# Ledger of designs, part 77: designed miniproteins, single chains, continued (3)

Each design is a single chain, and the fold is of that chain. pLDDT is the mean over its residues in the fold that is shown.

## One batch from the design tools (miniprotein)

Design m10671
Fold by ESMFold2-Fast:
Structure m10671 (fold): chain A 85 residues (1-85)
Amino acid sequence: MEAVERARELLEQAKKSTDPQELIRLAQEVLDLAEASTDPEARRTLAEIGIEIAMKALSLSTDKDLILEAIGLALRGIGLLLDAE
């Protein structure tokens, strides 16, 4: 699906990035795609990708505000996985 292909492209960008602010933006875009998806399997895949990018952002963040944003995005992704059951 187009959304999953876009998320895969964003994940490849995230793997090359060491900027936590860029990683937060990429994770947010992927999680927005997950929330817009009506297919449970696609939503699950998108949420997992969003969590992966958010966790990378967290690992590179040294600023309190960026750490809290990255944690919030990871929790958002986990919530989407739980909603998919």
Scores: mean pLDDT 84

Design m10672
Fold by ESMFold2-Fast:
Structure m10672 (fold): chain A 89 residues (1-89)
Amino acid sequence: SMPEITLVLQTDGPHAVTPEELERIFKNVERHLDRVGPASKLTVTIYHSTSADPEHVQQLLELVKKFADRLLEEGKLSSYEITVVQYPD
């Protein structure tokens, strides 16, 4: 069976993903797929607080979509799902 990949990302707070961390995560996903073959699904959950900058949430969402779309175009993914979850701060 083809593997599934799950990513959990935060936009704000002490566990907020930095641009450098995001790039590292994306490179690690690509290296994994290059080594083991294509995945059936990439599931990404983006967590943000009610006080998060909506522009930062949108930027992260766009970067994740761009990454997932590229993996689909390269035949490295069959599908993806991105969920944005707001929590009270």
Scores: mean pLDDT 85

Design m10673
Fold by ESMFold2-Fast:
Structure m10673 (fold): chain A 100 residues (1-100)
Amino acid sequence: SSAAEEAVTLLRIMRQEMERITNDPSLSDEEKRELMRKMIEGLRAYAESKRAEHPEISERLLALAEEMERVIEENENAPAEEVFKKIAELIDREIAELRA
């Protein structure tokens, strides 16, 4: 569906932006985590906005946002690069499922 294609596009952009943030040497690991959390909040807002018209996609994206926030919370003392690696795997899995 067009909604699934839109979600895939958003997730790809989000993944690329998070990768850019994690590779930025001017940012601390804590600043990188804060920016990643802000992006996850954006994903949650987008998902909630789609709840009425595309409830299945909305629920999938909300679940993904919750999983990504959990990764950040459980890895608060890990390097941001390790946190991003785990988040990227979650995003890549969701993209594959949405494209199936």
Scores: mean pLDDT 89

Design m10674
Fold by ESMFold2-Fast:
Structure m10674 (fold): chain A 105 residues (1-105)
Amino acid sequence: EKLKKVLIKARKEAEELALEFYRQLENDPSVTPEELAQAKREIEQASIELIIAVYLSETDPELAVELMLNAIDRLIELARKYGLDEIAQRLEEFKNKFLEEVKKA
């Protein structure tokens, strides 16, 4: 019931953080074009998982939450891999807030 709205909000916030992450990679002269292209594909895969999570929210709410958490964890791992600790911390704080909102739904 409230869960679908929580997942829609979470998707938007995760996509905004992923966009900010990608912009920081574009501005890093040590990141190669091939690494940037791979990071973009991994972000796109996370975005697909976020879309599927929202879609499943009414049919399979447990799987929807699991897919959302998996997408967030992938983005955290990616941010840490490229040394973007601020983005990684913001994603972890976002994950904790998401889990609290899920418990209330």
Scores: mean pLDDT 85

Design m10675
Fold by ESMFold2-Fast:
Structure m10675 (fold): chain A 85 residues (1-85)
Amino acid sequence: ALPEGTKKALEEGAKEIEKLDASPEAKEALRAALDALAKAAEAGDVDVAREAAIHLNKGIEAMKNGDDAGAVAAGEAAVAAGAKA
């Protein structure tokens, strides 16, 4: 089971993604990134979880800058990183 603090951070991240002025595709990619991070954290793979978190943060920053394509790319990178766990 995920630590309570990690669960809360993941829930708050999901809510932040839904509040973003972003395309459905970008939001889906960021949700997939969040899911990849959650799975890596549950598996206890610290390096994979860190890599997924870096990509998720890049995707959120891309959305804040209006870069939908960058958010999708970052989400895909996070999912690919998570697959290593």
Scores: mean pLDDT 76

Design m10676
Fold by ESMFold2-Fast:
Structure m10676 (fold): chain A 99 residues (1-99)
Amino acid sequence: SDLDDLKKNHPEVAEKILELVKEYEPKIKELQEKIKEAEKAGDEKKKLEYLIELTELYMEYLEKLIELLKEVDPESAEQAKKRLEELKKLKEELLEQLK
């Protein structure tokens, strides 16, 4: 189900998802710009630290998204859960590079 289908069948949940996107989108964009700045500066350690922060921010977003979707769109919730597990592995890999 896409957001339009959710808006028709579960408008309150669709509204909460839009609020969640509005909260996280500017934070994600800010970290993406910081990553670009670190990359241009050749600061590999700072780039890695910001990539970890961005990964953690996406994980937090997905955890909240899963909670909103789990009862109304369990298929999309399972897809988000798979993405969350991929990001957990990515975070572990990034943390090992920082050691």
Scores: mean pLDDT 87

Design m10677
Fold by ESMFold2-Fast:
Structure m10677 (fold): chain A 74 residues (1-74)
Amino acid sequence: SSEIVTTLSKEFGISESTAQKFVTLFNAGYSIKEIAKKLDLPVETVVKMRKRYIELETEQGVEDLKRAVDKVLS
């Protein structure tokens, strides 16, 4: 999601291209240490990015479900 990439970019002070690469590598199953090495970021930063990414994905999923339910019940 472009919104998630933009949010990660702003919150972590990284480029949107770096945030997009993080999302791509994480979804491809790369480890936190491998992602940190590939993106030249501290491991601690990548750990925080993973936590935030999962939170944003969860929030989007909840909003999508709520919107679907509200449409049926309206």
Scores: mean pLDDT 82

Design m10678
Fold by ESMFold2-Fast:
Structure m10678 (fold): chain A 94 residues (1-94)
Amino acid sequence: SEALFQKTLDEVKRLVLQAQELLAAGDYEGAKRKILEAVKKLLDLAKSTDDPEVHEKAIEVLEGIRKYVESLPLPEELKEEILKEIDKALEEIR
């Protein structure tokens, strides 16, 4: 599933870039949707297989997204909502 992981990683990178563009435009709700879509792609990948290497890689990317979100100048309530969904995804994979 190296090819499947790489495909998902490319999709996640595109979604994060779209979120960055939306944040630059002041569209916080749009940015939230793109970040949560990236989180869902990683969760769906992890749930699609029992491969522990894929699970570990999905966790690493989710933790990277979590740190990125913590660094963003988002309204606190919106940031907490996003982090809660990331933490839920991490709990489901772990």
Scores: mean pLDDT 86

Design m10679
Fold by ESMFold2-Fast:
Structure m10679 (fold): chain A 78 residues (1-78)
Amino acid sequence: EEEVFERVEQETDPDKVAEIAIELMKEGKEELALRVVRYAADRFPDHPAVRKALEYLTEHSKNPVVVLAAATLLAVMR
């Protein structure tokens, strides 16, 4: 988990950070995926790739807390 986040912190490309979050979702690591997308939304505000990752979390997450958090971030990004 911390190793993945270290990679995310080193990554300067928002498209790559979004890809990591979506991959984590596909692996069932939904809370970690949300953590990565939150970081990306803060670091790269209103970026299309970050928005797409948040939309993916809202559509595919089985955890209602993750869905609500991702939907809230989408609303703030506008």
Scores: mean pLDDT 78

Design m10680
Fold by ESMFold2-Fast:
Structure m10680 (fold): chain A 85 residues (1-85)
Amino acid sequence: MTSEQRKGLLLTEIMVLQDRLQDLLLQVQRTGSDEQRKRAQELYDRGLELLVEALDLLNQGDIDGAQELLDKTREIVEEMEKIAS
């Protein structure tokens, strides 16, 4: 896979993860306890910070650095899914 193809895939993943974080936050805000809502907000804020940093790294050509941050964002999504369940 070329670096440009990898960059395009990671840009798509950033959009998908942003949408997923937002959907999970809204779900927990509607159905969760106060403790679950607080935890989901903290995870959401951290996830957004990682996505912004990943986008900055992609703009700088650091594809591997962006991938590592997206891996961390996926772990945050998985933790939010457990709260939303």
Scores: mean pLDDT 87

Design m10681
Fold by ESMFold2-Fast:
Structure m10681 (fold): chain A 107 residues (1-107)
Amino acid sequence: SDEVKKLANELIKLMEELIKVLEQRAAQSTDPAEQAELQRLIDELKKVIEGIKKAIENNDYDGLLEQARKAAGIARYLIEHYPDDPEIVELAERILKVATELIEKLK
């Protein structure tokens, strides 16, 4: 549906904004372990974005549902592990909300 595509596109936009924030945090970090973890999260977000784009292009609603669940999982992880970073928390909460709405629309 048009609403599913709108939610999927909003989810992509929010994840792209989050990637920029995580890239800034990685560049500012002096801890190699933190830099590696942030890069892992960035790479996972990029894979989910590409998965969503592919699912929309192929009208693969099962694939879109799987990617939305992955996005929600990453968002929950960030809220739990970066609670003192208000910019990360705000974007993660918005991602979780949109991903949950998309999941409910699909299944």
Scores: mean pLDDT 91

Design m10682
Fold by ESMFold2-Fast:
Structure m10682 (fold): chain A 100 residues (1-100)
Amino acid sequence: SVEELIEKLKKLLELAEENIKDEKVLKEIRSLVDDTINTLKENPDLPERMKRGMFETTATMVYVAMKEEIGEEKAKEILLKVLDEETAEEIMRQGDQLLS
């Protein structure tokens, strides 16, 4: 559900704020997460695949920011606190491709 996607994004942002020390990076990811949450709330009629895609893109950007700050192992542990293993692996795969 869109409510579950929003709650997962909020939890990822909270954990990112605890672990990322670069205030500029934090401001950018906070803005991105807030924009995505607002778009999901304002557009309840969007196709489910599009809502999922927006969630995954935003979660991937949060993962990339965390990986660059605290490393892959710690970023993975944070993802697994919020996401199931399959979703976390997909987010990591997408993020690693962006960094390659």
Scores: mean pLDDT 87

Design m10683
Fold by ESMFold2-Fast:
Structure m10683 (fold): chain A 85 residues (1-85)
Amino acid sequence: MAHYEEGKALEAKGDYEAARAHYGKAFDADPSNLDAVLGAIETLAKQGKYKVAAIDAESAIPLFQTVPGGVEKLKALAEEYRKKA
């Protein structure tokens, strides 16, 4: 989806809030898009919002039970950001 690529471009420019909005739209269009969820969580962490990033990663785990490596990636991010919060 164009929203995912637009989110990545905005994140590269440091516009984390706009990047997260586009990642959200990409997820709404395709709820199986793990990369969109990971991008949104990463932009929260880049803004220093580690508590929210950890919670969002944990909340996403049930949505990606059937995606290879999805649960493992989300658990690792939740643990990493919880330690930084």
Scores: mean pLDDT 82

Design m10684
Fold by ESMFold2-Fast:
Structure m10684 (fold): chain A 65 residues (1-65)
Amino acid sequence: MPLLSEEQAQALLDQQIAAFKQALAAGVNGGRSDSTLQLSSLSDADLQKLLNNELAEAMAELAAL
C-alpha cells in the first residue's frame, strides 16, 4: 500500500494549513462540521488556538495511516 513519505506528509500539512487560513480570511466555510469557522470574529489568540487544535487532529489522522 502507498504510504505518505515524510516529504509528502509535510507538503500535505502545509497545504491544509494554507487552504484553511485562506478560507478563513475570505470568510468561506467548506463544511458544516467546522462551525468554529463561523467564529472568525474571535481574537487573534483564540483563532490561533483553534487552528492549532485542528492541525493536531489532522496530524493524528495522518499518522494513523
Scores: mean pLDDT 62

Design m10685
Fold by ESMFold2-Fast:
Structure m10685 (fold): chain A 89 residues (1-89)
Amino acid sequence: MEHSKKLGEEVLNDIAEAIIKKKGLKSFEEMVKLAEELLKELRKLGASEGILEALEKTLEYAIETKDEKTLALTVLEAEIVIELLKKRK
């Protein structure tokens, strides 16, 4: 169901854009620092190696390509995973 996947991606995209707009655009370097701190928190909470590897790869890609949107989505995804891990404990 390609239609369902595309709709999910569009919703995540709209959420990321809304968060960026509401907070004002942080500098790229400040967002990288935030993503790195969120990854440290995930490691402390015992996030699975698969989740950590996926987020680290996405962060590396965003840094290499200077893609602010991918970086913002990585930050959002890390925050969601942190909240889910806190709720399960």
Scores: mean pLDDT 71

Design m10686
Fold by ESMFold2-Fast:
Structure m10686 (fold): chain A 80 residues (1-80)
Amino acid sequence: RLKEAEELLIRAGEAYEAGDYERALELARRALELFEAVDPTSPLVVRALLGMALAYKGLGDEEKAEELFARAREIAAAGA
């Protein structure tokens, strides 16, 4: 489960570097779902949210990107 989610994050990063923002978003979202089901305050949830935010920014959806950056910051603060 966690290994699958980690692999999804790696693939999301690869898709992002390739300019495939839709694919990066799909993969990061799937990773987020798996990480949140285990521990919603995990640093891995923060990583998945940041990946989704960058993908939305690549797609031109600045509003959704900013929402996800804000959510990532809140979780990072709560986990520290």
Scores: mean pLDDT 81

Design m10687
Fold by ESMFold2-Fast:
Structure m10687 (fold): chain A 81 residues (1-81)
Amino acid sequence: MPITEAKAVAVATFAKGDEAAAKAAAETARSVPGVLSVEIEEHEDHIDVIAGFESEEAARRAAEALSKVPGVESVRVSVAR
């Protein structure tokens, strides 16, 4: 696999049309120490906020914070091993 800058990724999912909640989640992710990237992806039936982190610990802290954002449907963390 190519070397990736992000060691862990946190993804928060929101309902379609909940753009304000998705933006709040993106700002929450950007405020976490160790954040490398934050993207908002609109899909046909949902919105994903995808944040990459330098460490699993940073991604887990982001997931905790994202789980408290009003309107969040799910939060997941994926770690590159």
Scores: mean pLDDT 79

Design m10688
Fold by ESMFold2-Fast:
Structure m10688 (fold): chain A 55 residues (1-55)
Amino acid sequence: SAAEAKAKSIVDAAREAIEMRPEDAERVEQTALALASKISPEIAAKVAEELEKLR
């Protein structure tokens, strides 16, 4: 679905940013969730679920 594709895009960008700067992981994660929340609650939930798996 379009929501799944958008959520994956946000998660992939966050993962790449964390790989480059692990010290900014928390800030990157919060930014990704904020962006997803502005788009839709469904996308925000999917992003939160995927980011939790990285912990």
Scores: mean pLDDT 79

Design m10689
Fold by ESMFold2-Fast:
Structure m10689 (fold): chain A 75 residues (1-75)
Amino acid sequence: DRAIRVALRALLDELRRHGRLRRSDAVRLVATIGGISRATASRVIDEAVAAGLLEEVTDADGRRMLVLSAAGRAA
């Protein structure tokens, strides 16, 4: 899906610029740019994590954060 690919690319570019994002902010970004629901955006992010493009980490405050993997940085 072109819209999903564009949204995922925007997320990867945002992570490249800022180093990390809260999962909730990433879901909102993908949903807005992709023109898709937050549920679909959440699934797209989970698929990107499963594909090894993103890593999910928990910060010291227990917040779920997303970071680029080495493969995601190369994309």
Scores: mean pLDDT 83

Design m10690
Fold by ESMFold2-Fast:
Structure m10690 (fold): chain A 86 residues (1-86)
Amino acid sequence: SPLERARRILDELIAEVERMIEETKDDPELKEYMEEVLEELREIREQLPSLSEEEQRKAMREAILLEAGVSVRYMKYLLEKRLKER
């Protein structure tokens, strides 16, 4: 069903953020930010079954944008870390 597909996508987004958090050991500010986003993604996941189809689409768009924001910051962290490890 569309709901089952949305839940699978959201589970993948959550798993990716959890991986980025685990790999971020030396930037506590970035880790805290990612943990806040992770909690919001988990809340969206819990709310999904109670939402209308229109609200589900909006929530999934928000979840994708949240993960995208984390990914951009994590990429910047990786690049800065590589530059410092010379």
Scores: mean pLDDT 86

Design m10691
Fold by ESMFold2-Fast:
Structure m10691 (fold): chain A 97 residues (1-97)
Amino acid sequence: SAAKEQGRKEIEELIEKINAAKPVFDTLEKKAEALARELERRGRPELARRVRREAVTRGIGLLLSGKLSQEEVDALVRRLAEEAGLPEEVKEAILAL
C-alpha cells in the first residue's frame, strides 16, 4: 500500500504544479498550436506534428524542473520556429500572440 500511496501523492503534486503554471502553459499551447497550424498551411504536416510533440515534452520538462516561465516559453517557441525554418516575420507574429 505504501507504493500506491507514494504514487498518488506524486500525481497530486504534479497536478498542483500544472494548475499553478496553467497561465504560462496555456500561452505555450496557444503559440505552439499557431506555429503547428502555420506549418500545416505551408504543407509541412510532419513538422507540425513534431512541434506539437516537442512543445508538450519540453514544456513538461520545464515545469518539472521548476523553470517554466513566460521567457522560457518564448525561447522554446522561438527555437521551434527557427528549427522549422519559418521566416522572421511569421516567427515574430506567433511570439506576439
Scores: mean pLDDT 83

Design m10692
Fold by ESMFold2-Fast:
Structure m10692 (fold): chain A 91 residues (1-91)
Amino acid sequence: NILLEIFRQYLPELSPEVEELVRKLDELQDQLIEAIKNKDYEKAIELLKEIIRLVEEIRATLKRNGQLTPELAALLDGLLARYQEFLKKLE
C-alpha cells in the first residue's frame, strides 16, 4: 500500500484508526481505476464521492488526534482538489 507508506514517512506512529482509513482509500482508488477502464462512469461517480468523503474523514481524524502535520494537510488537500475536479468532469 503506497499511500500508507507515504503517510508513515510523515507520521511513523500512525493510529490503527488512521491506518484503516488509508487502507480503505487505497482500495477505493483501485476500484475507481477499474471502473474507468470498464467505462462504468456511474460507478466511477459513486466511488469518487465515497473517496472524497473518506479523504475528508482522514483529515478530520488526523486533526482530532493532533497528527495533522502541514505536509499531510497539503497532501490530503491536494488529493481532495484533484478528486473534486475529476468528479465535475464526469458529471
Scores: mean pLDDT 81

Design m10693
Fold by ESMFold2-Fast:
Formats: structure tokens, sequence, C-alpha cells
Structure m10693 (fold): chain A 109 residues (1-109)
């Protein structure tokens, strides 16, 4: 399931070097009695990874999403997609968050 992304704050944007750029972003929203964290990273290689997590507290959802976004950017910039997926799962578990969705795609630009 690929619903439209909610508006997310940009936590980090690298300067574009040699016509390339990197970014990661994380945001949190309330969903009933729980919180949804969303993490996005875009590498200078044109790889995009999105992870959605659910947690019982806003702080757990935010910390999970922020740490996942940072780790995703680092590994995607190295082309290490499978390791990025596994590390996202480890980080979610560390914060007591449940992964709802993981999506990885290649950008056309």
Amino acid sequence: SLPPLPPLPVLHASPIGSGRGEMYAAGVRKDGDEYIGHAVAVSDRGLLMEVTVRAKSEEQARKAAEDIARVMLELLSQGRVDEAIEKAKEVAKKYGAEIIDINVRRLSV
C-alpha cells in the first residue's frame, strides 16, 4: 500500500554536489490512540526509501522515524539496500515501534 505521503519536516538536506543531492526527513502524526512515524531518505544515487512505523507514544514514533531516516540515508548512499531494510527493522524494535510498511524505489532523475 502506497498512500500519499503526509507533509514531513526536513531534518537534513545535504548540499547538491556534482548535480546530486541527499536528504532525509521524518514526521509523526496521531492516529487514534497511537502514533504513526514516517521516515524518508533519498540518496544521491536516486534511491528512495520510505518506512512507516506505529507506536504507543509520540516520542517513540518520532525517535524511531528519525533514527530510521538517518540510517537509511547512510546505507542507501552506499547502495546497501538490503542492509538498510534490516537496520530499519532493528531500530524500530529498539524503540518498541511496529513497522507497517517499507518501500524502496528508483527515481527516474
Scores: mean pLDDT 76

Design m10694
Fold by ESMFold2-Fast:
Formats: sequence, structure tokens, C-alpha cells
Structure m10694 (fold): chain A 84 residues (1-84)
Amino acid sequence: SAMAEAERARIRRQIEQLLHMAEVLGAEPAFLEELRARAAQALASPIPQARAMIRQMSVDLGEFITKQRRELLAKNDWEGLANG
């Protein structure tokens, strides 16, 4: 249906925005690859499951960036705290 097509397009845009945000925030390559794999799984999932997966990815990204920044602070890497 047209509604399902529009919602799929929205999901794809949300995933693209999430991955772009992870890159801008300087998430390490291993985490970016994990997010890309999760994004592919979300795109292959039914819409309700895809929405839940995107919400979880957003939470996990926030937690990961917080942890990464704490680790950079502990290493006295002030430049690594800037957005990439």
C-alpha cells in the first residue's frame, strides 16, 4: 500500500540519519560496522520490528558515544572528544 511504501521510505531516511550521526559523533569503525549490520537487518524486518530496532539503535548509539568519550577522557585524548 502507499502508506507502507511511505513508512518504508521514512524508515530508510531514519537509518541514513542515524548512521550519519554516528559518523559525525566519531563512533569507532567497529561500532559503525555493527550499526550498518543492524540497519540492514532493520530494513529486512517488518515495519513494527524495524521501528523498534531503530529506537534501540538510537539508544545504543547514545550509550556507546558516552562510553567512548569517557574512555578518551581517561586517556587524556582531548582531540578525540571533538566531533569528527
Scores: mean pLDDT 84

Design m10695
Fold by ESMFold2-Fast:
Structure m10695 (fold): chain A 67 residues (1-67)
Amino acid sequence: MSLPDEEEVAEAIADMGLAIARSAFPDDVEKLREFADRLVALLEKYLSPETVARIRERIDAEIERLK
């Protein structure tokens, strides 16, 4: 299997980004979604499509919980 380092870093970035976003606009799902889309677009340049898809899934789940 590929090194888990990339996945671990990606998960940490997603979790940290979401924590910051939720603190900044806890009641604004639109801004959270914009932040998530921007973060994913940025990460897509540096990470594999599989890792990016996993990050999107995690972010979507967190946003769904706030809805």
Scores: mean pLDDT 71

Design m10696
Fold by ESMFold2-Fast:
Structure m10696 (fold): chain A 66 residues (1-66)
Amino acid sequence: LSEEKLREIAERTGISVSTVRKILEFRKKHPLITELTEEELEELAKELGISAQKVRDALYLIALEE
């Protein structure tokens, strides 16, 4: 995933590029990221200081770009 695409995802979701990178790193550690439970998404969202919806939106956009 290119730096330009990370910036685009950040703009579309309204989160920082650094937060998008943290979500991408989380995806690398969890190969079945698309099967995450709502509880797992909520925990990640709390850790990053954003809503679970923004985490879902970022993961969706990352998946589309790969």
Scores: mean pLDDT 75

Design m10697
Fold by ESMFold2-Fast:
Structure m10697 (fold): chain A 110 residues (1-110)
Amino acid sequence: MDEEELRRAADEVGRLQDRLRNDPSSAGEVRDRLEELFRRLAEQLTDPAVVERAREDGRATERHMRDVRPDDPPDLHEAYGRLTETASLLVALGERLGVSLSSGASSPLP
């Protein structure tokens, strides 16, 4: 994966995040697309610890969404979990390549 492919993946994640915000009923489709992206990105990594850390980030987000938005459908909680794990994996790949990625104005990182 080169910097151009990484930036395109980041742009797609941002677009999927925007879709979730504008149309929560698309959560199942967004989740499936994020799972495909995660799989492709994970294949570029030789260190399973990086992949596992991203999955832990996703699980933490899913638990948080269930706590703060319990009335939302499970597909939406899962989609946010998948979004977080895929974004975490992209950030890790960007750090490896020395590329700064913009995720847009979404979850505030401190």
Scores: mean pLDDT 78

Design m10698
Fold by ESMFold2-Fast:
Parts: structure tokens; sequence; C-alpha cells
Structure m10698 (fold): chain A 70 residues (1-70)
């Protein structure tokens, strides 16, 4: 078995990129915000495939809505 759960790493990376997207959006760096939200979505989708949880689903939905509103 792997020492670090893949799902936990993917969720963590998704949260990091989601936070980066929010920071860039607040600063008006919409291109960087879009890229960060797209990366967050990718990591959340991968995490959701491993562990389908309401928390991951909520974060994925939030990231998608943020990207659509840019």
Amino acid sequence: MEKIPEEELLLTFGLIYLAMGNVYEKKGDLELAKESYEKAIKYFEEALRINPSPEVEANLRYAKEKLEKL
C-alpha cells in the first residue's frame, strides 16, 4: 500500500489551487484565476473518483461555478 493516500494528496492540491484562484480573482488577475480554478477542478475530479464524498463534490461545484463566472 502507498504511504500517503492518493485521495488526500489530490484533495489538498485541489484546495491549494482553489485558494490561489480566489486570490488571483480578488487581485483582478483573471487569466491566472482561470488557470488555478481549472487545476483545482482537475484535482477534485480525480479525488472524487477515488473517494466520492460530499466535501469533494461541494468543492468541485464551487470551483466550476467560479470558473464559469470569470
Scores: mean pLDDT 82

Design m10699
Fold by ESMFold2-Fast:
Structure m10699 (fold): chain A 90 residues (1-90)
Amino acid sequence: NRVQNLQHSAQLSLQSSDTVVRNFNFSQDQVRDMGYHMGRMAGVLDSYGQTDMATQMRDRARQIMLDSGVSRDEADRIVDDGVRDGRRQS
């Protein structure tokens, strides 16, 4: 079902995101794109009542951007934009 598929995708993103960023020299723009898409997934998860996973996804997205040199204010905006867009998709 859709909720189980979303949970599985979110778990894979949470497991792989740190490893991917560490092992591949992602540009700041690539990391911003990743943060936005993780934000979108968090918005979808939140709309299905998966608040804990949505929070973990937002926190991970923000941390990946911060670790890559993106400012906290910019990282917060990117995550919030993704979350807003994700909620609208649901």
Scores: mean pLDDT 78

Design m10700
Fold by ESMFold2-Fast:
Structure m10700 (fold): chain A 89 residues (1-89)
Amino acid sequence: RLERLREEALKRAEEGDSDGIASVIEMDLSTADVEGSKKWLKLAEELGAPQILIDALKKVIDTKEGLKLDLDLVDAVEEFSKKLVEKKK
């Protein structure tokens, strides 16, 4: 179920929907999706995402454990998602 929701959100993200991007990143962080987290880490470093998001992605990759989303982390995900939409342009 979460896997399906992630794939649907990822498709919306590919269409330039920042809400879709944010949903995928939040799911990957919460469910310990290492493959997705690696992809987001590369983009986060390239686009200069907030350090809290970079640290969270690295932690999921290194520990293989899901993270609880704090408000600061959610804000970082939203900001990064907007940058990814701008990149598509």
Scores: mean pLDDT 77

Design m10701
Fold by ESMFold2-Fast:
Structure m10701 (fold): chain A 72 residues (1-72)
Amino acid sequence: MSVDEVLAELERLTRELPGMSLDEQLEAQLRANRLLREAMDDPSVSPEQKRELALLVERHGRLLTELVAQQE
């Protein structure tokens, strides 16, 4: 997957997160973490793109924390 596809996928997962079930939210978090790890380990990904990915994952984590708290 190209870095542009990874960025688009992470942004999509973040947007769809509030409409997901708890199980789907947890799977989305695992997928987001896997995509970030793969991109961070890729030497062809620019420092700017890695920064954008890190910010998207941070946003995703904040939304997930809020959604999980609402279900507890």
Scores: mean pLDDT 74

Design m10702
Fold by ESMFold2-Fast:
Structure m10702 (fold): chain A 77 residues (1-77)
Amino acid sequence: MKERAQKLLDEAEKLANESVEIAKKTLPDEAYERVKEGAEKLIEEGRKNLDDVQKVEDIYNKAKGFYENVKALAESK
């Protein structure tokens, strides 16, 4: 069970970090700082809830949504 939670957290952290990299390269500094803060919060929440697989699944889904939103923002004009 913990192995599944850890894999989901690893994927969530990867998505959060990718979001930060996209924002750093494509968004204004103010937007980048907001993305960085959001990513840090997601990672912290995931790490605190490693013993709850359902909670980590929710965090993974939030990370996916966060990543898609940052991509959309980077691509929008």
Scores: mean pLDDT 81

Design m10703
Fold by ESMFold2-Fast:
Structure m10703 (fold): chain A 70 residues (1-70)
Amino acid sequence: SGMRQQLEKQRRIQTLMTLAGLSKKEAQKILETIRQIEQARKTGSALPAQADIEKVKQVLERIAQAQRQQ
């Protein structure tokens, strides 16, 4: 809860858009998918859709590549 956490999410969304070339909606989905994967590991709850997991992998690889070039 709180506006502070929402502002931090917005900043991370902008970073994902810039480094991975994502739309705002795609960046939001990536962050939510990561959260769901971590939650599933802790509680054994259902994983998100495989297509969403695949997108997370591609985005993380692109970000790592961009950071490695810096």
Scores: mean pLDDT 76

Design m10704
Fold by ESMFold2-Fast:
Structure m10704 (fold): chain A 58 residues (1-58)
Amino acid sequence: SAAAIEAGLKGRASLSPERAELMRAIGASLRAIGDAVDEYLARKKEGDYSWPEVNVTK
């Protein structure tokens, strides 16, 4: 939609070096959480319902 395109363009236009660094940090955290969720689902398939340790400090 036009609104979605406008939001995307505004996001790019407002992406300063500081904002880019923040977005990179957020992306890294989201990837770590995603990895933990994938491992949890793998454990659940094996009958293990424990939550895996989230490694965000690699």
Scores: mean pLDDT 65

